# Designed miniproteins, single chains, continued (4), part 92

Each design is a single chain, and the fold is of that chain. pLDDT is the mean over its residues in the fold that is shown.

## One batch from the design tools (miniprotein)

Design m15189
Fold by ESMFold2-Fast:
Structure m15189 (fold): chain A 100 residues (1-100)
Amino acid sequence: SALERAREMLERLDELLQQLGEIEEQMINDPSTPKEVRQEVIFQEASLTVQRMGLYLALKTKDEEMAEQFVARTREIVEETKKILAKYGLPIPDIEMPAP
């Protein structure tokens, strides 16, 4: 069901956010990291946090349409986040999102 996919997505997103937090800590402690890079990575974390809230809301209200929408959007933002990390030579979390 869409709710089961949303639950799996939320769990994997929590793992991704934890690893992203570790990458951000490394950037804060590295004076060679440009401000623009830090801003872009932090913006991705904020975007993923918004998606996490949406997944949580869908699960609590048992709204399958909302769950499908947030699962799809979360997948898009996760892919974009990994591309941004790769672009800047930062560690890419080896976390696979659940299948569609």
Scores: mean pLDDT 86

Design m15190
Fold by ESMFold2-Fast:
Structure m15190 (fold): chain A 87 residues (1-87)
Amino acid sequence: SLERKLINLEVALKLLEVGLEIAEELERRGRELLEKAEEVEEEDPEEAERVREKGERMVRLGRESIERNRKARELVEEKIRKVREEL
């Protein structure tokens, strides 16, 4: 039924919203690590590089996840709109 399809899509949208929060937190923590790497660079260049590499990976993965999530949310929102028009 269209009602069941709508419920499933609304659940999918809520799960994507949670996924977005996780992805944004990953990107934010990555940026914090990049700032920490700059602070430690003079005292411990090897640790600074290790922390920087980790921060760069987290920022990249976070941004990729945010973009993937945005596209998925747009598709689900469009499907919700179409189902609501048919109800």
Scores: mean pLDDT 89

Design m15191
Fold by ESMFold2-Fast:
Structure m15191 (fold): chain A 103 residues (1-103)
Amino acid sequence: LSKEEKELMLNILESFEKALKEGKEDEFLEVLKIKIEEISNDESLSEEEKRRILKLIYGALLYLKEKYPDNESLNKLIEYMEKTYKFSEEEKKEGLEAVKSLV
């Protein structure tokens, strides 16, 4: 993992935890969804680069789901990513393992 990839995943984890304490997790996840869509439509990134970034974001969300399994908004964003990007079982495992290597 690059320094930027580690910072991306850690920032998602830390920002979600902060949002939970402030009762703003739904707003945070809405902003994150917009960022996911921006990455998907970024013409400056290759399809391989987009998929790698999206896989890492997805991994961070899966890790958060293990900690907060009943969070409805979190589960909806995960389902959105799965339906939209159709990650393989290997990609799901790689994303989750990447996040777990940081915590």
Scores: mean pLDDT 88

Design m15192
Fold by ESMFold2-Fast:
Structure m15192 (fold): chain A 107 residues (1-107)
Amino acid sequence: SELEKKIEEVKKRAEELAERVRNDERLSEELKERLLKIIERLLEAANLKDPEKRIEEAEKAKKELAELTEKEAPKLSEEAQERLIEIALEFERIADDLIKIAEEELK
């Protein structure tokens, strides 16, 4: 119950981030699609029963977003770059919280 509540809170934060990405006028539709796919992978990771697999998949999603941000940010306008960095930082916080929950399950 408490564990399920913590995971649902992380999922809600990821869904709220996805909505902000969908509605952001500064990002191209192609970049939004790529960001939304990575956010969806984190949501899928949150639904994994095995905490070790949840950590593994959340870490992969973090790496994919970091690589996307590093490659795409330099190509963007200043406003779009700032927004991509804001999204990336918030995603990392959400993913890190999901990993922390799974690490506590393994104690």
Scores: mean pLDDT 89

Design m15193
Fold by ESMFold2-Fast:
Structure m15193 (fold): chain A 87 residues (1-87)
Amino acid sequence: SSMIKELLKKKEEAQKHLDFLNELLERSKKTGNAEVPDTEENRELVKKFMERLRYYTEEKGLSMEEAVKKLFEEPKKIIEEAEKLLK
């Protein structure tokens, strides 16, 4: 069904986003620099990351640490909700 296909796609996209955030965090810890390869996919992910970071810091008034925590929680929640619906 189309609904199952859409749920699987949302889960896959959220997992890719979470994997990207984890890679940024690991690179930051090892090098003190969050440089990633300059690909179209990475540019789109960086754009989404910056937009959500601004939302939490500027509009919601959260600290940088709190905003980063929320950014990791969003894709995890999407994955959990998709898995619950696929059971």
Scores: mean pLDDT 76

Design m15194
Fold by ESMFold2-Fast:
Structure m15194 (fold): chain A 67 residues (1-67)
Amino acid sequence: AVTKGQLAELVDFVGRYRFKQEALNAAIEYLENNPDAADPLAEAKKIMVDHEVAEGVEDIKAAVSKV
């Protein structure tokens, strides 16, 4: 199950880099299906970046890597 803290972190990440709703939905689905992941937030954020890169927003990967 997604915690309030995890959701808040993902919403902050969306606000910083203007991710699409579909990217956020994919990250939430990952957290719900992978509760035992070693670093679920880092993996969820990676899924969001990969989703935007697949949609042709390559600059997001560079921007996230800088921070």
Scores: mean pLDDT 71

Design m15195
Fold by ESMFold2-Fast:
Structure m15195 (fold): chain A 61 residues (1-61)
Amino acid sequence: MFEKLVEEVEKAIEELEEQGKYQEAIQLQFRLLAAKVLHDLGDEEEAIELLKAAIEEAKEL
């Protein structure tokens, strides 16, 4: 699950960059990095929730 959500966020970042929405893309990159840190610390549930929130926000942009 985590890897699939990472891929979805990375794709959303790429799409925002293609649209010229660089500030929004950077914000999603920070959320992705935070989720990866939480995953490395063993906080998998929090990591997954951050990725889901990032994907939801990307859909509104």
Scores: mean pLDDT 81

Design m15196
Fold by ESMFold2-Fast:
Structure m15196 (fold): chain A 100 residues (1-100)
Amino acid sequence: MKEAMDKLFEKIDEEIKKNPELQELYDRLVRAAEALIERNADKFDPSKRDELLESVRFAIRLLLVEGYKQGKTLEQIEEDAIKLLADIFGVSEEEVRALL
């Protein structure tokens, strides 16, 4: 299980590394996700925070790579990611945008 996921992460990371703009957007979104976990700490099981962050990082990577391959603009991909994070954390899109 872990080895198969590690290979999937490596393939996705390679696609992101090929595009500096995509890497920059990924870094901003991960920072926003980390801030959302901290701000909403009372809503989550503390023992599951690392697992949640890894799941969110993976979801962001997938969304960025798939959006890029579909020919979406960086602005469209960012809006899709804002909606994803808002849904995952049960917060407003405005709260997510304030962290970017």
Scores: mean pLDDT 77

Design m15197
Fold by ESMFold2-Fast:
Structure m15197 (fold): chain A 65 residues (1-65)
Amino acid sequence: MLSPEQRERLRRDLRASYRDLSVEELQEVRDNADALVADPSQSPEGRELATLVRDVTDELIAEKR
């Protein structure tokens, strides 16, 4: 499980990395993250990371509206 500090740092790094992606590219990243969250073979930690990626991409898509 990510600590709140680790989560916030990773969130900032993800936002910086994805900032210049198009809405189409962000949707592809989000869809891949959703697939990982739904994957029954995925660890709880992996699911937490995939959820964070999904949330960051959702935020960036909304900001580009």
Scores: mean pLDDT 80

Design m15198
Fold by ESMFold2-Fast:
Structure m15198 (fold): chain A 91 residues (1-91)
Amino acid sequence: MKWTAEQLREAAERIREEAPKVLEEMRRAGAPEELIELAERAIEALERTYEALAEGREEEALAAAREYGEITGNPEANLAAVREWIAHLRE
């Protein structure tokens, strides 16, 4: 259910690869620049969360998860999920 550190690194890499495509599609669809900037920040926060988790940088992972949650409207759920991932990775 929870991924390994290697799988979290893979997830961060996939986010980096796919993010430019998603943002390009949003621009092509005529999304306002403010929404594109918000999406870019959300994607960056999600990438940082996975990378920090994979490297054991717990404080950075929690900070990035909070930022992502605030942008997407689910800060408590994202923080709870990241805390569970930290506990799993310590095992």
Scores: mean pLDDT 76

Design m15199
Fold by ESMFold2-Fast:
Structure m15199 (fold): chain A 81 residues (1-81)
Amino acid sequence: SPEEILKEVEEIRRKLLAGEISADEAFERLAEILSKEPSLAKALQGLKAAWADPSLSEEEKTVIIGIALQEVAEIYRKKAE
C-alpha cells in the first residue's frame, strides 16, 4: 500500500541520516522499491544513471540519495491522502 511504502522510504532515510546504513545501501533499498512501480521507471533510470558516476564522493552520494528519498516519500504521502 502507499502507506507501507511511505513508512519504508522514511525508515531508509532515517537510517541514512543516522549513519546506520551507507548511501549505497540506501540506493539499493530505494531502487528495489522503485523497480515495483511502473510510474516511477524514469525516476529509477535517472537514479541508476547518477549512481554510475565514479567521481561521486560518499558525501555527494548521501546528498543525492537523501533528496531522492524525500521526493519518493512526498509522492507516496500524496497517494496515501
Scores: mean pLDDT 84

Design m15200
Fold by ESMFold2-Fast:
Structure m15200 (fold): chain A 80 residues (1-80)
Amino acid sequence: MREELEKTIEIMEEAHKIMEELREDPEKGKIEAMKYFLEKYGIPVDLSKTSLEELEEKVREVLKELDERLGEIGLELDAA
């Protein structure tokens, strides 16, 4: 649990950093940031076979999974 929580927090911090970079350079960084995020999570990305829409959907799915996992941990902490 603790090791998975720390890893999840690290990935979330990385995602926030990438989102901040997207806000500063949205035109150049968006695709690279999404690819980096997915690869960091362990999902290989082939930009030659993946559309921007599919890339955004994969990132959204990963973020939803991370949010649900953090929600489960948060509910346990709130219930304790």
Scores: mean pLDDT 66

Design m15201
Fold by ESMFold2-Fast:
Formats: structure tokens, C-alpha cells, sequence
Structure m15201 (fold): chain A 72 residues (1-72)
């Protein structure tokens, strides 16, 4: 879908960089970044604006990093 592709183009590298900075290995950060984007896409109708979308993705990425590191 065009919307999902646009989210990947705009945010994938940013989310991956955030996850790596939080201690997630690069290959796992790529996987988690994709999951965050897919979650944002599934919830797209819940966001009123791009700021809410970005806040959701940042929060989701931080939580994903914590869960990943805690389970190791």
C-alpha cells in the first residue's frame, strides 16, 4: 500500500537509529522498526495529525527496545 510505503520511506531509518542508540543490535533494530511502522499503519485512523503518529512510533520503539532487552 502507498501509505505503508510512505511511512517506511519517512521513518524506517529514524526508528532503526533510535533502536540502535537504545542498545538493540542493528539486525534486530531493523525488525523492530518494521514492526513499529506496521503497527502505526494498522492504527493510522487513530491519529489526528503527523505529530501524534510520530509520538506513537517513538513510544512504541522505546517500549519494543525495553521488551527486547528485558527478554534477553
Amino acid sequence: SAELEELRERYFERLKELLVSLGVPEEEAERLAEQVIEAAYQMRDEFENEEELEEFMETAARLAAQVYLDRR
Scores: mean pLDDT 85

Design m15202
Fold by ESMFold2-Fast:
Structure m15202 (fold): chain A 60 residues (1-60)
Amino acid sequence: SMREKIEKFLAELRKRLEEGMSSEEVDRLGTRFVIENELSDEEVKELSERVQELLKEYGL
């Protein structure tokens, strides 16, 4: 399901942020994920909000 894909993507982002990935790389990966998985406007909004929460956890 799309929800499972989003959860796996966020888990991968968390691992890479712990390894020092930049906010710019997070933005690039997020944009690519949206395009490649053809997310709806609602799914894009949910993903964006969760990515922002994740970035805040890492001081970005």
Scores: mean pLDDT 84

Design m15203
Fold by ESMFold2-Fast:
Structure m15203 (fold): chain A 81 residues (1-81)
Amino acid sequence: MPKVIIHLIDETTGKEYVLEIPVDAPDEEIYKKVKEIISKVLPEEDVETYSGVLTKEVLELRRKAEEEGKDIELKVVIHPP
């Protein structure tokens, strides 16, 4: 089954987080998983805004992965304040 693979890198700590989203995942589950991983790298006040932006990008990549029948990788570098 195709999936979107998200690599989140926290530049401040050097920690890397990997999240795999299958193309059949519902939008609500995608948002929840994205918010969980963002909460590990950003302060509470930035979590909602950044999670919304990243979720929108993941939804577009999920559509592309489904159309092409292949995994798509996204690398995101986060600079905490």
Scores: mean pLDDT 79

Design m15204
Fold by ESMFold2-Fast:
Structure m15204 (fold): chain A 56 residues (1-56)
Amino acid sequence: SDDQQMRDRIDAQRDRVIAEIRRRFEAGELTAAQAELRLGMTDGVRDVALSVLNTV
């Protein structure tokens, strides 16, 4: 459905935003608190924080 296509696009955009926040955190450009605040706006703070901690 059109709703599914829109959801897929929103999810893809969210994933890109989360990946950029993760990249900046791994590069030391963001503190954990700053990354957590930004990720809270994307409703992915828990999952991304765990994945970033595991890779950095």
Scores: mean pLDDT 69

Design m15205
Fold by ESMFold2-Fast:
Structure m15205 (fold): chain A 96 residues (1-96)
Amino acid sequence: SEAGERSRRLEEGFVRGLAAEIARYKLDPSEKPRYDEFLAAVRRFSGPQGAERLKKEAEELADKYLSLSPEETQKLVDEGIKAGEEALAEAERIRA
């Protein structure tokens, strides 16, 4: 269904966004507040249990990103940040 496809895309965006934020603050600890803000937003839309599940998936994905070359890591971080921002915007539209 269209609603199921939207839900799946939102979760994928949240996981990619969280993974990118985790990778970014692991490389630069000053970026941790951005991760904290994004996680809080994901928790707002997914609830406590949903946010913990997505966080676990994101931590695994972030470790995979950080195992790649610096150039590939940066590309995936940039793409993940964008995907996360798009997912949050879509979640806010659906909630409205």
Scores: mean pLDDT 86

Design m15206
Fold by ESMFold2-Fast:
Structure m15206 (fold): chain A 70 residues (1-70)
Amino acid sequence: MELLEEATEIQFEASRLYREALEKGDTEMAKRALEVGVRASRTNLKIYKGQPDEKELEEVKARLEELKAA
C-alpha cells in the first residue's frame, strides 16, 4: 500500500539524518530527526491496524523536509 511505503521511507530518511547529526555532534538535529522517525513508526503501526492517519503522515513528511533544508 502506498501509505505504508511512504511512511517507511520517512523512517529511513529520518534514521539517516539522525546518524549524520550524531556524527557531527548536533544533538538538537538528532533529537528532531528521532522525533520524526518515531512519529513515522507510529503512523506505520496505525496503517497496519487499518486506522491510517493521513494528516499525521503529511505533517511528518513536511517536518522531515524542513529538517533536510536546515
Scores: mean pLDDT 81

Design m15207
Fold by ESMFold2-Fast:
Structure m15207 (fold): chain A 75 residues (1-75)
Amino acid sequence: DVREKILAALKKAFPEWSDETLERFAEAVLSGEFEPLWASLPAEQHRAFRSALALGLRVLEESGVRVEVREPPPA
């Protein structure tokens, strides 16, 4: 299950994130819809978000899943 692989990788890299946040992020990675989640985060979280995005996309690529991602704002 690709979702479980993404969740496991994110939980290992970002153990401080709540399960709710991890699940929302995994869903965003699978759907390619990052703008609502990105817009809801404070600026200090944006670097962590970009790192988590790169990790999630790598897990998708390794699993053979293709998702078209709309880039979040450069803020």
Scores: mean pLDDT 69

Design m15208
Fold by ESMFold2-Fast:
Structure m15208 (fold): chain A 61 residues (1-61)
Amino acid sequence: MTIGERIRQLAEDAGLTVEELARLAGVSPERVKEIIEGKITPSDAELLRLASALEEARQAK
């Protein structure tokens, strides 16, 4: 499983759209879409922001 596939799965599980995840993580929606599609490798900073956003959304459930 790629990092992008994992992020997509976690976002779906948390009930987040790509736009919502992007807003929470402070990353552009286009950037998040490219990461999920496996076209771009996220930076360590982007991974930390995405992981934090996903964990916050998961706790809100």
Scores: mean pLDDT 80

Design m15209
Fold by ESMFold2-Fast:
Structure m15209 (fold): chain A 55 residues (1-55)
Amino acid sequence: MLSPEQKEKIEKELKRSIALNGKLTDEDIRRAAEATGLSVSAVRKWLKEQKVRFA
């Protein structure tokens, strides 16, 4: 599970990436997982639990 600080950093980075690219890619999720030391599955689960729309 992500710490509050890691969660906020990841969310802001991913939202910025979406704003620039128009969508969130699997590559962005993998990079976020690598940066925080978590698995891709853990980051995806966190995103789903947050109910955020990364269209």
Scores: mean pLDDT 67

Design m15210
Fold by ESMFold2-Fast:
Structure m15210 (fold): chain A 56 residues (1-56)
Amino acid sequence: GPDSANPLTPEQRRELLRKGDEAQDEVDSMKSEEERRKKEAEAQKELQQLAEELRK
């Protein structure tokens, strides 16, 4: 699974969940499909980078 190599601590996991909730809220607030798609892609990239940094 994604946590097998370098598992996140409970605190780091909570941070990722909080960031995910924030990103989802922003995506849900978008009215344009194009803007929503761009925001979702940006949020996914940021969450992925955050997960990598937290595993350092």
Scores: mean pLDDT 72

Design m15211
Fold by ESMFold2-Fast:
Structure m15211 (fold): chain A 113 residues (1-113)
Amino acid sequence: SPAIEVLRRYKEKILEKMDEIIADVKAGKITKQEAFEKLNEFLLEVYKELEADPRITPEQLEKFRQLLEDFALRAKIFMDMAKSNDELAANLQRIKKWFEERFEKLLKEIEAS
């Protein structure tokens, strides 16, 4: 499906952006607030690009929007719980894994339809 190929590419882009943010956090280059802002700005850009893509149906776009909103909310909660840069990086790794698993579930649901 053209939609699966597009969504899989955006999954890879989001995971790469998460790795960049995690590396910057570990290196002490960015604050918790800056890390969250970078993530949210990137997710908004991804959503706008998918909204403009004619290969993505309105139903698929809505499911993806819900996933991104849940991802951002969970990231905020896990980031706020962190007491150090090492804990912040570890919590971002956990939310990255959660996102990857939920995204694969979404892709399987789309492939089954």
Scores: mean pLDDT 88

Design m15212
Fold by ESMFold2-Fast:
Structure m15212 (fold): chain A 78 residues (1-78)
Amino acid sequence: MKRRIEIEIKVSLAAMIKSIMELAYKRGKATVEEAEEALEKVKKWLEEVKADPEATKEDIEVLEEMVEELEKILKELK
């Protein structure tokens, strides 16, 4: 159960980081550095979740989608 809670926390944090970055980007307040940091954090959590046997396909897919959205924001800022 502890591992499942950790996965849920990582997915939730990734979703929040993505939402904050999207809002910052739309308001013209996002920086390349902030987008790169956000992307690195979510990528790290994706790798950790992929390595966890308690992870579902849905957990992985959600994190992969968050990575793709953050990569789009980063490309738009460059």
Scores: mean pLDDT 82

Design m15213
Fold by ESMFold2-Fast:
Structure m15213 (fold): chain A 68 residues (1-68)
Amino acid sequence: MSAAEKEFLALHEKALEAIEQFKTTLSPAQVRVIADWMIRELTAWGKEHGVPEELIKEAVEEIRKAVE
């Protein structure tokens, strides 16, 4: 696994942890706005650093499921 892939997975894990934390304090609508921002940032970072498209796609879907 590349250094970029390891960093991407660490960012993804932090995003999931942040969403779980925000779900305890924020409204569902606010959590969705934050998750949409995280998805955009992770996708941009992954694309810029050569992370495989499938790995980015899986991470995005996990964030979407975490918000539901």
Scores: mean pLDDT 85

Design m15214
Fold by ESMFold2-Fast:
Structure m15214 (fold): chain A 84 residues (1-84)
Amino acid sequence: SLMEELERLEEEADRLYEEGLRLVEEGKVEKAKEVLERLKELKKKMVELFKQLPDDLEEILRAIGIILRVIGMIFELELLLKKL
């Protein structure tokens, strides 16, 4: 299902975000930037899946929540990288 695909992408985003945080802590700026770009690409895939969701309000709201959470991850990593 499209929701199962979104949930799998959310799990991948969690993994990438944790990796990005570790790389920032280690001062590995270029590798952290690569992880940030991967998160941005993942967000694009999530938005494409969102556009394909049926007119189910509960699924739409859940998908919005997942996408907003990933946007937050991207924003936090961008802020941390600007401080390095």
Scores: mean pLDDT 87

Design m15215
Fold by ESMFold2-Fast:
Structure m15215 (fold): chain A 73 residues (1-73)
Amino acid sequence: SVEKEIGRLLALIGAIEDLKSPALTLEEKEKTLENAKNDFESLKEDPSTPEHFLQKAQELLTEAEKEYQKTLK
């Protein structure tokens, strides 16, 4: 379902924005990253997910992971 795929991509974008926020604690950012990884795995495991959506989701997850790593340093 296109609605499901779009929803998960929007969740990944939101996670990146949250991870860039100075207002979130390390624990909150860790949970945000965990949720982002779960959203990506859901897209990856769904055989109806178009390749370009999966590629975009992977890029977004990579960006989220980089933002989280910046918080740790």
Scores: mean pLDDT 80

Design m15216
Fold by ESMFold2-Fast:
Structure m15216 (fold): chain A 96 residues (1-96)
Amino acid sequence: SIDRTLKELAETPEEELEKRIAEEEEQLKKMEANLEKAAKEVGLSVEAVKIAIEAAKKALEEYKKALEALKAGKEEEAKKYLERALKLLKEGEEKV
């Protein structure tokens, strides 16, 4: 549920959410820096990993927008960005 996710984000300390975003961004950068190693570790092709990383990056940007909207008191906009993030992740999984 998007409403449940939005509630969890509102109840989570901002510093913890920012830390999780930074850790995810770092992980994606490490995978992108060595695609062959990332592909071997997850048991996918290099092409599949590139698709997954691109989808995850796009989803993460929408997630960051959702947090900014939530901080600004724009709950409806935050919900819209969360829905976009989930859609991007699902589309990425379907291509792999």
Scores: mean pLDDT 77

Design m15217
Fold by ESMFold2-Fast:
Structure m15217 (fold): chain A 100 residues (1-100)
Amino acid sequence: SLKQVTEQLNELMIRMSQLIAQFQATRDDKVVDEIVDTLLQIADLLAPYLPSVSEELRRIAAEIREARRAGDWHRVQGLITRAQAMVTSVLLHLQLQVKS
């Protein structure tokens, strides 16, 4: 159900926020892999409901991997910020629909 998807998205967003905070504190590049994995889990969760958002999150995840391989940490941080903003916007939208 949409309510279950919204609850699962909220849990994944909390996980992603914790991982982003960990990355900012430690600068451990392994945490970036966990952020990417979390984004792909969110994309899979949203695919049946918001396919365009799911595709965009998969593109961002791929771009984060490419930027990391290139050592472009400024781009990695920018892409993570973009993904977090997109997921937050989607979660707020879904929460409003569930309250109806």
Scores: mean pLDDT 86

Design m15218
Fold by ESMFold2-Fast:
Structure m15218 (fold): chain A 76 residues (1-76)
Amino acid sequence: AAAPAAPVRVRLSWRRLGADGVGTLVGERTVEVRDWAEFKALLDAEQARARSLGPEYVASAVFEGAASAAEVAARA
């Protein structure tokens, strides 16, 4: 069942790691997720895309604003 709670914004970023270990931002996308399962599926898909580009490419996700992973995980 869908919860009436507002979706949480997640910022996805893709970086290419340099010789110094510092990432250069190559792409960014903001999406909304309602629960942990949706977030987990999205993160897994984006990490798979990064791996397909090469070992130097990394995908990461952060919750924006005051939202937390614990809040999203608590949703059904």
Scores: mean pLDDT 70

Design m15219
Fold by ESMFold2-Fast:
Structure m15219 (fold): chain A 89 residues (1-89)
Amino acid sequence: DPDARYEERYNKRHGRVLTPEQLAALKELDDLLLQLMDLEEQNASDAEIQAVLDQIRAQVERLRELGIPQEEVDEAERLIDGLEKILES
C-alpha cells in the first residue's frame, strides 16, 4: 500500500494521521519529483527542468496551506534548493 509509506513516516515523525487532502498533495509532490528525475535522466532542457521545479515549489506551498508540519515543508524546500543550485552550476 503506497499510502501506508506516507502515513507511517508522518505518524513516526509527528504522531499524526494524514487527511485525504494531505495524502493526495504529498503523492502529487512525489510524482513531480519523479518527473524531475526522469527529465534529468533524459537530458531535458533547463527550461523544462525549471518548469517542473516551479510546479514543485507551488506544491510545497500547497502542503503548507494544508497544514503539513513546517519541518516536512522545510525538508522539501531544502531538497528543491539543493537541486536548483546544482542545475545553476
Scores: mean pLDDT 74

Design m15220
Fold by ESMFold2-Fast:
Structure m15220 (fold): chain A 79 residues (1-79)
Amino acid sequence: AKEEAIKHLEKAIEAIKAGNRQDAVRHLREAMLAVKKLPDPEKREKVLKYLNEAMDAIARGDYDKAIEAVEKALEVLRE
């Protein structure tokens, strides 16, 4: 679950940098599904908050903020 979420978030960053909005959203959604399977509810809630911030940023076309939010989610997962 954790490793699966990390892989999808790394692919989401690649997609955002490439301008592939559809792939970025798909990978973020897959990461959210993997995160919901994590045993730690506090870590799960924190990661989901950052991923929702990333989705909102993509919707606004703020790709720098989207990458920043995904990187914060990765930081929590790598703890």
Scores: mean pLDDT 85

Design m15221
Fold by ESMFold2-Fast:
Structure m15221 (fold): chain A 70 residues (1-70)
Amino acid sequence: KSAIEKEEKALAEAKSPEEEAKARANLGQALIDEKRYDDAVEVFTEGARAFPTNLELALLLAEAKELKAK
C-alpha cells in the first residue's frame, strides 16, 4: 500500500524520462506484490508505450500479462 502511494507520487513528480520509467517499473512491481495484476498490466502498458525502447518495461509487461492469465 505505502509502496504503491510512494511510486504514484514519484511518477507524478518525475522530471526526466529516466525517473518516469523507473517510477513506472517500481509502481507496477508494487501492484504485482499486492496481486493487483490488472492494474500492473495497465501501468506497464502505458510505460511500454511511453518508452518503446525500454526492454525492462516490455519484459515486465509480458510477465504481468502472464500472471493475470493465471
Scores: mean pLDDT 81

Design m15222
Fold by ESMFold2-Fast:
Structure m15222 (fold): chain A 96 residues (1-96)
Amino acid sequence: ADAELVAAAGAALRRARADPDAPLSPEERATLAAFLRRVAERVPNPEVRAVLLRGAEEIAAARTGREVLEVLLRTGRETAAIDEDAFAEAVEAVVA
């Protein structure tokens, strides 16, 4: 369910922010990657979707919360450069 995925992704992101140098569990990485893939499914722009899917793969390969946060920041900047509102609109569609 999207609500369960959103809650789990939020928890993983808070963990990454609280202790960015600590390793994330495989489950936390998989959850954050799954969230970005779910967001990508809501994006009509194929260029934005491609950036989000690449971000998901990079998160799945990340070791630490810092690496995940760096991927998320870069993904957000790259998507905003293509379509400023696309990521926010897609996130809203997933969390609603």
Scores: mean pLDDT 82

Design m15223
Fold by ESMFold2-Fast:
Structure m15223 (fold): chain A 92 residues (1-92)
Amino acid sequence: MIKVTIEIRKDGNTYTLSFSDEDPERVIARVTALLKAAKEIGAESVRITIETPDRETAKRLGDAVERAGQALGLEVKTEVRGNTLIVELRRP
């Protein structure tokens, strides 16, 4: 099971969304869609915590999210800590 927690900050508000999925490809698709939506609304910051069953899955998801971020023109920072992937999007 992959567990995702997303925190979006915009105009003094914090929006929190969480979901879980067994399929890494669906996780990548949802995370990418949410990063794009956050950019379109002008979010000030986004932090995503992705808990995976193993380190290899975390690394693979990190690579995929960074690649998707580059395609969208987003400055995405990823960090793998054990089985957990941290993704941060920052407005300049």
Scores: mean pLDDT 82

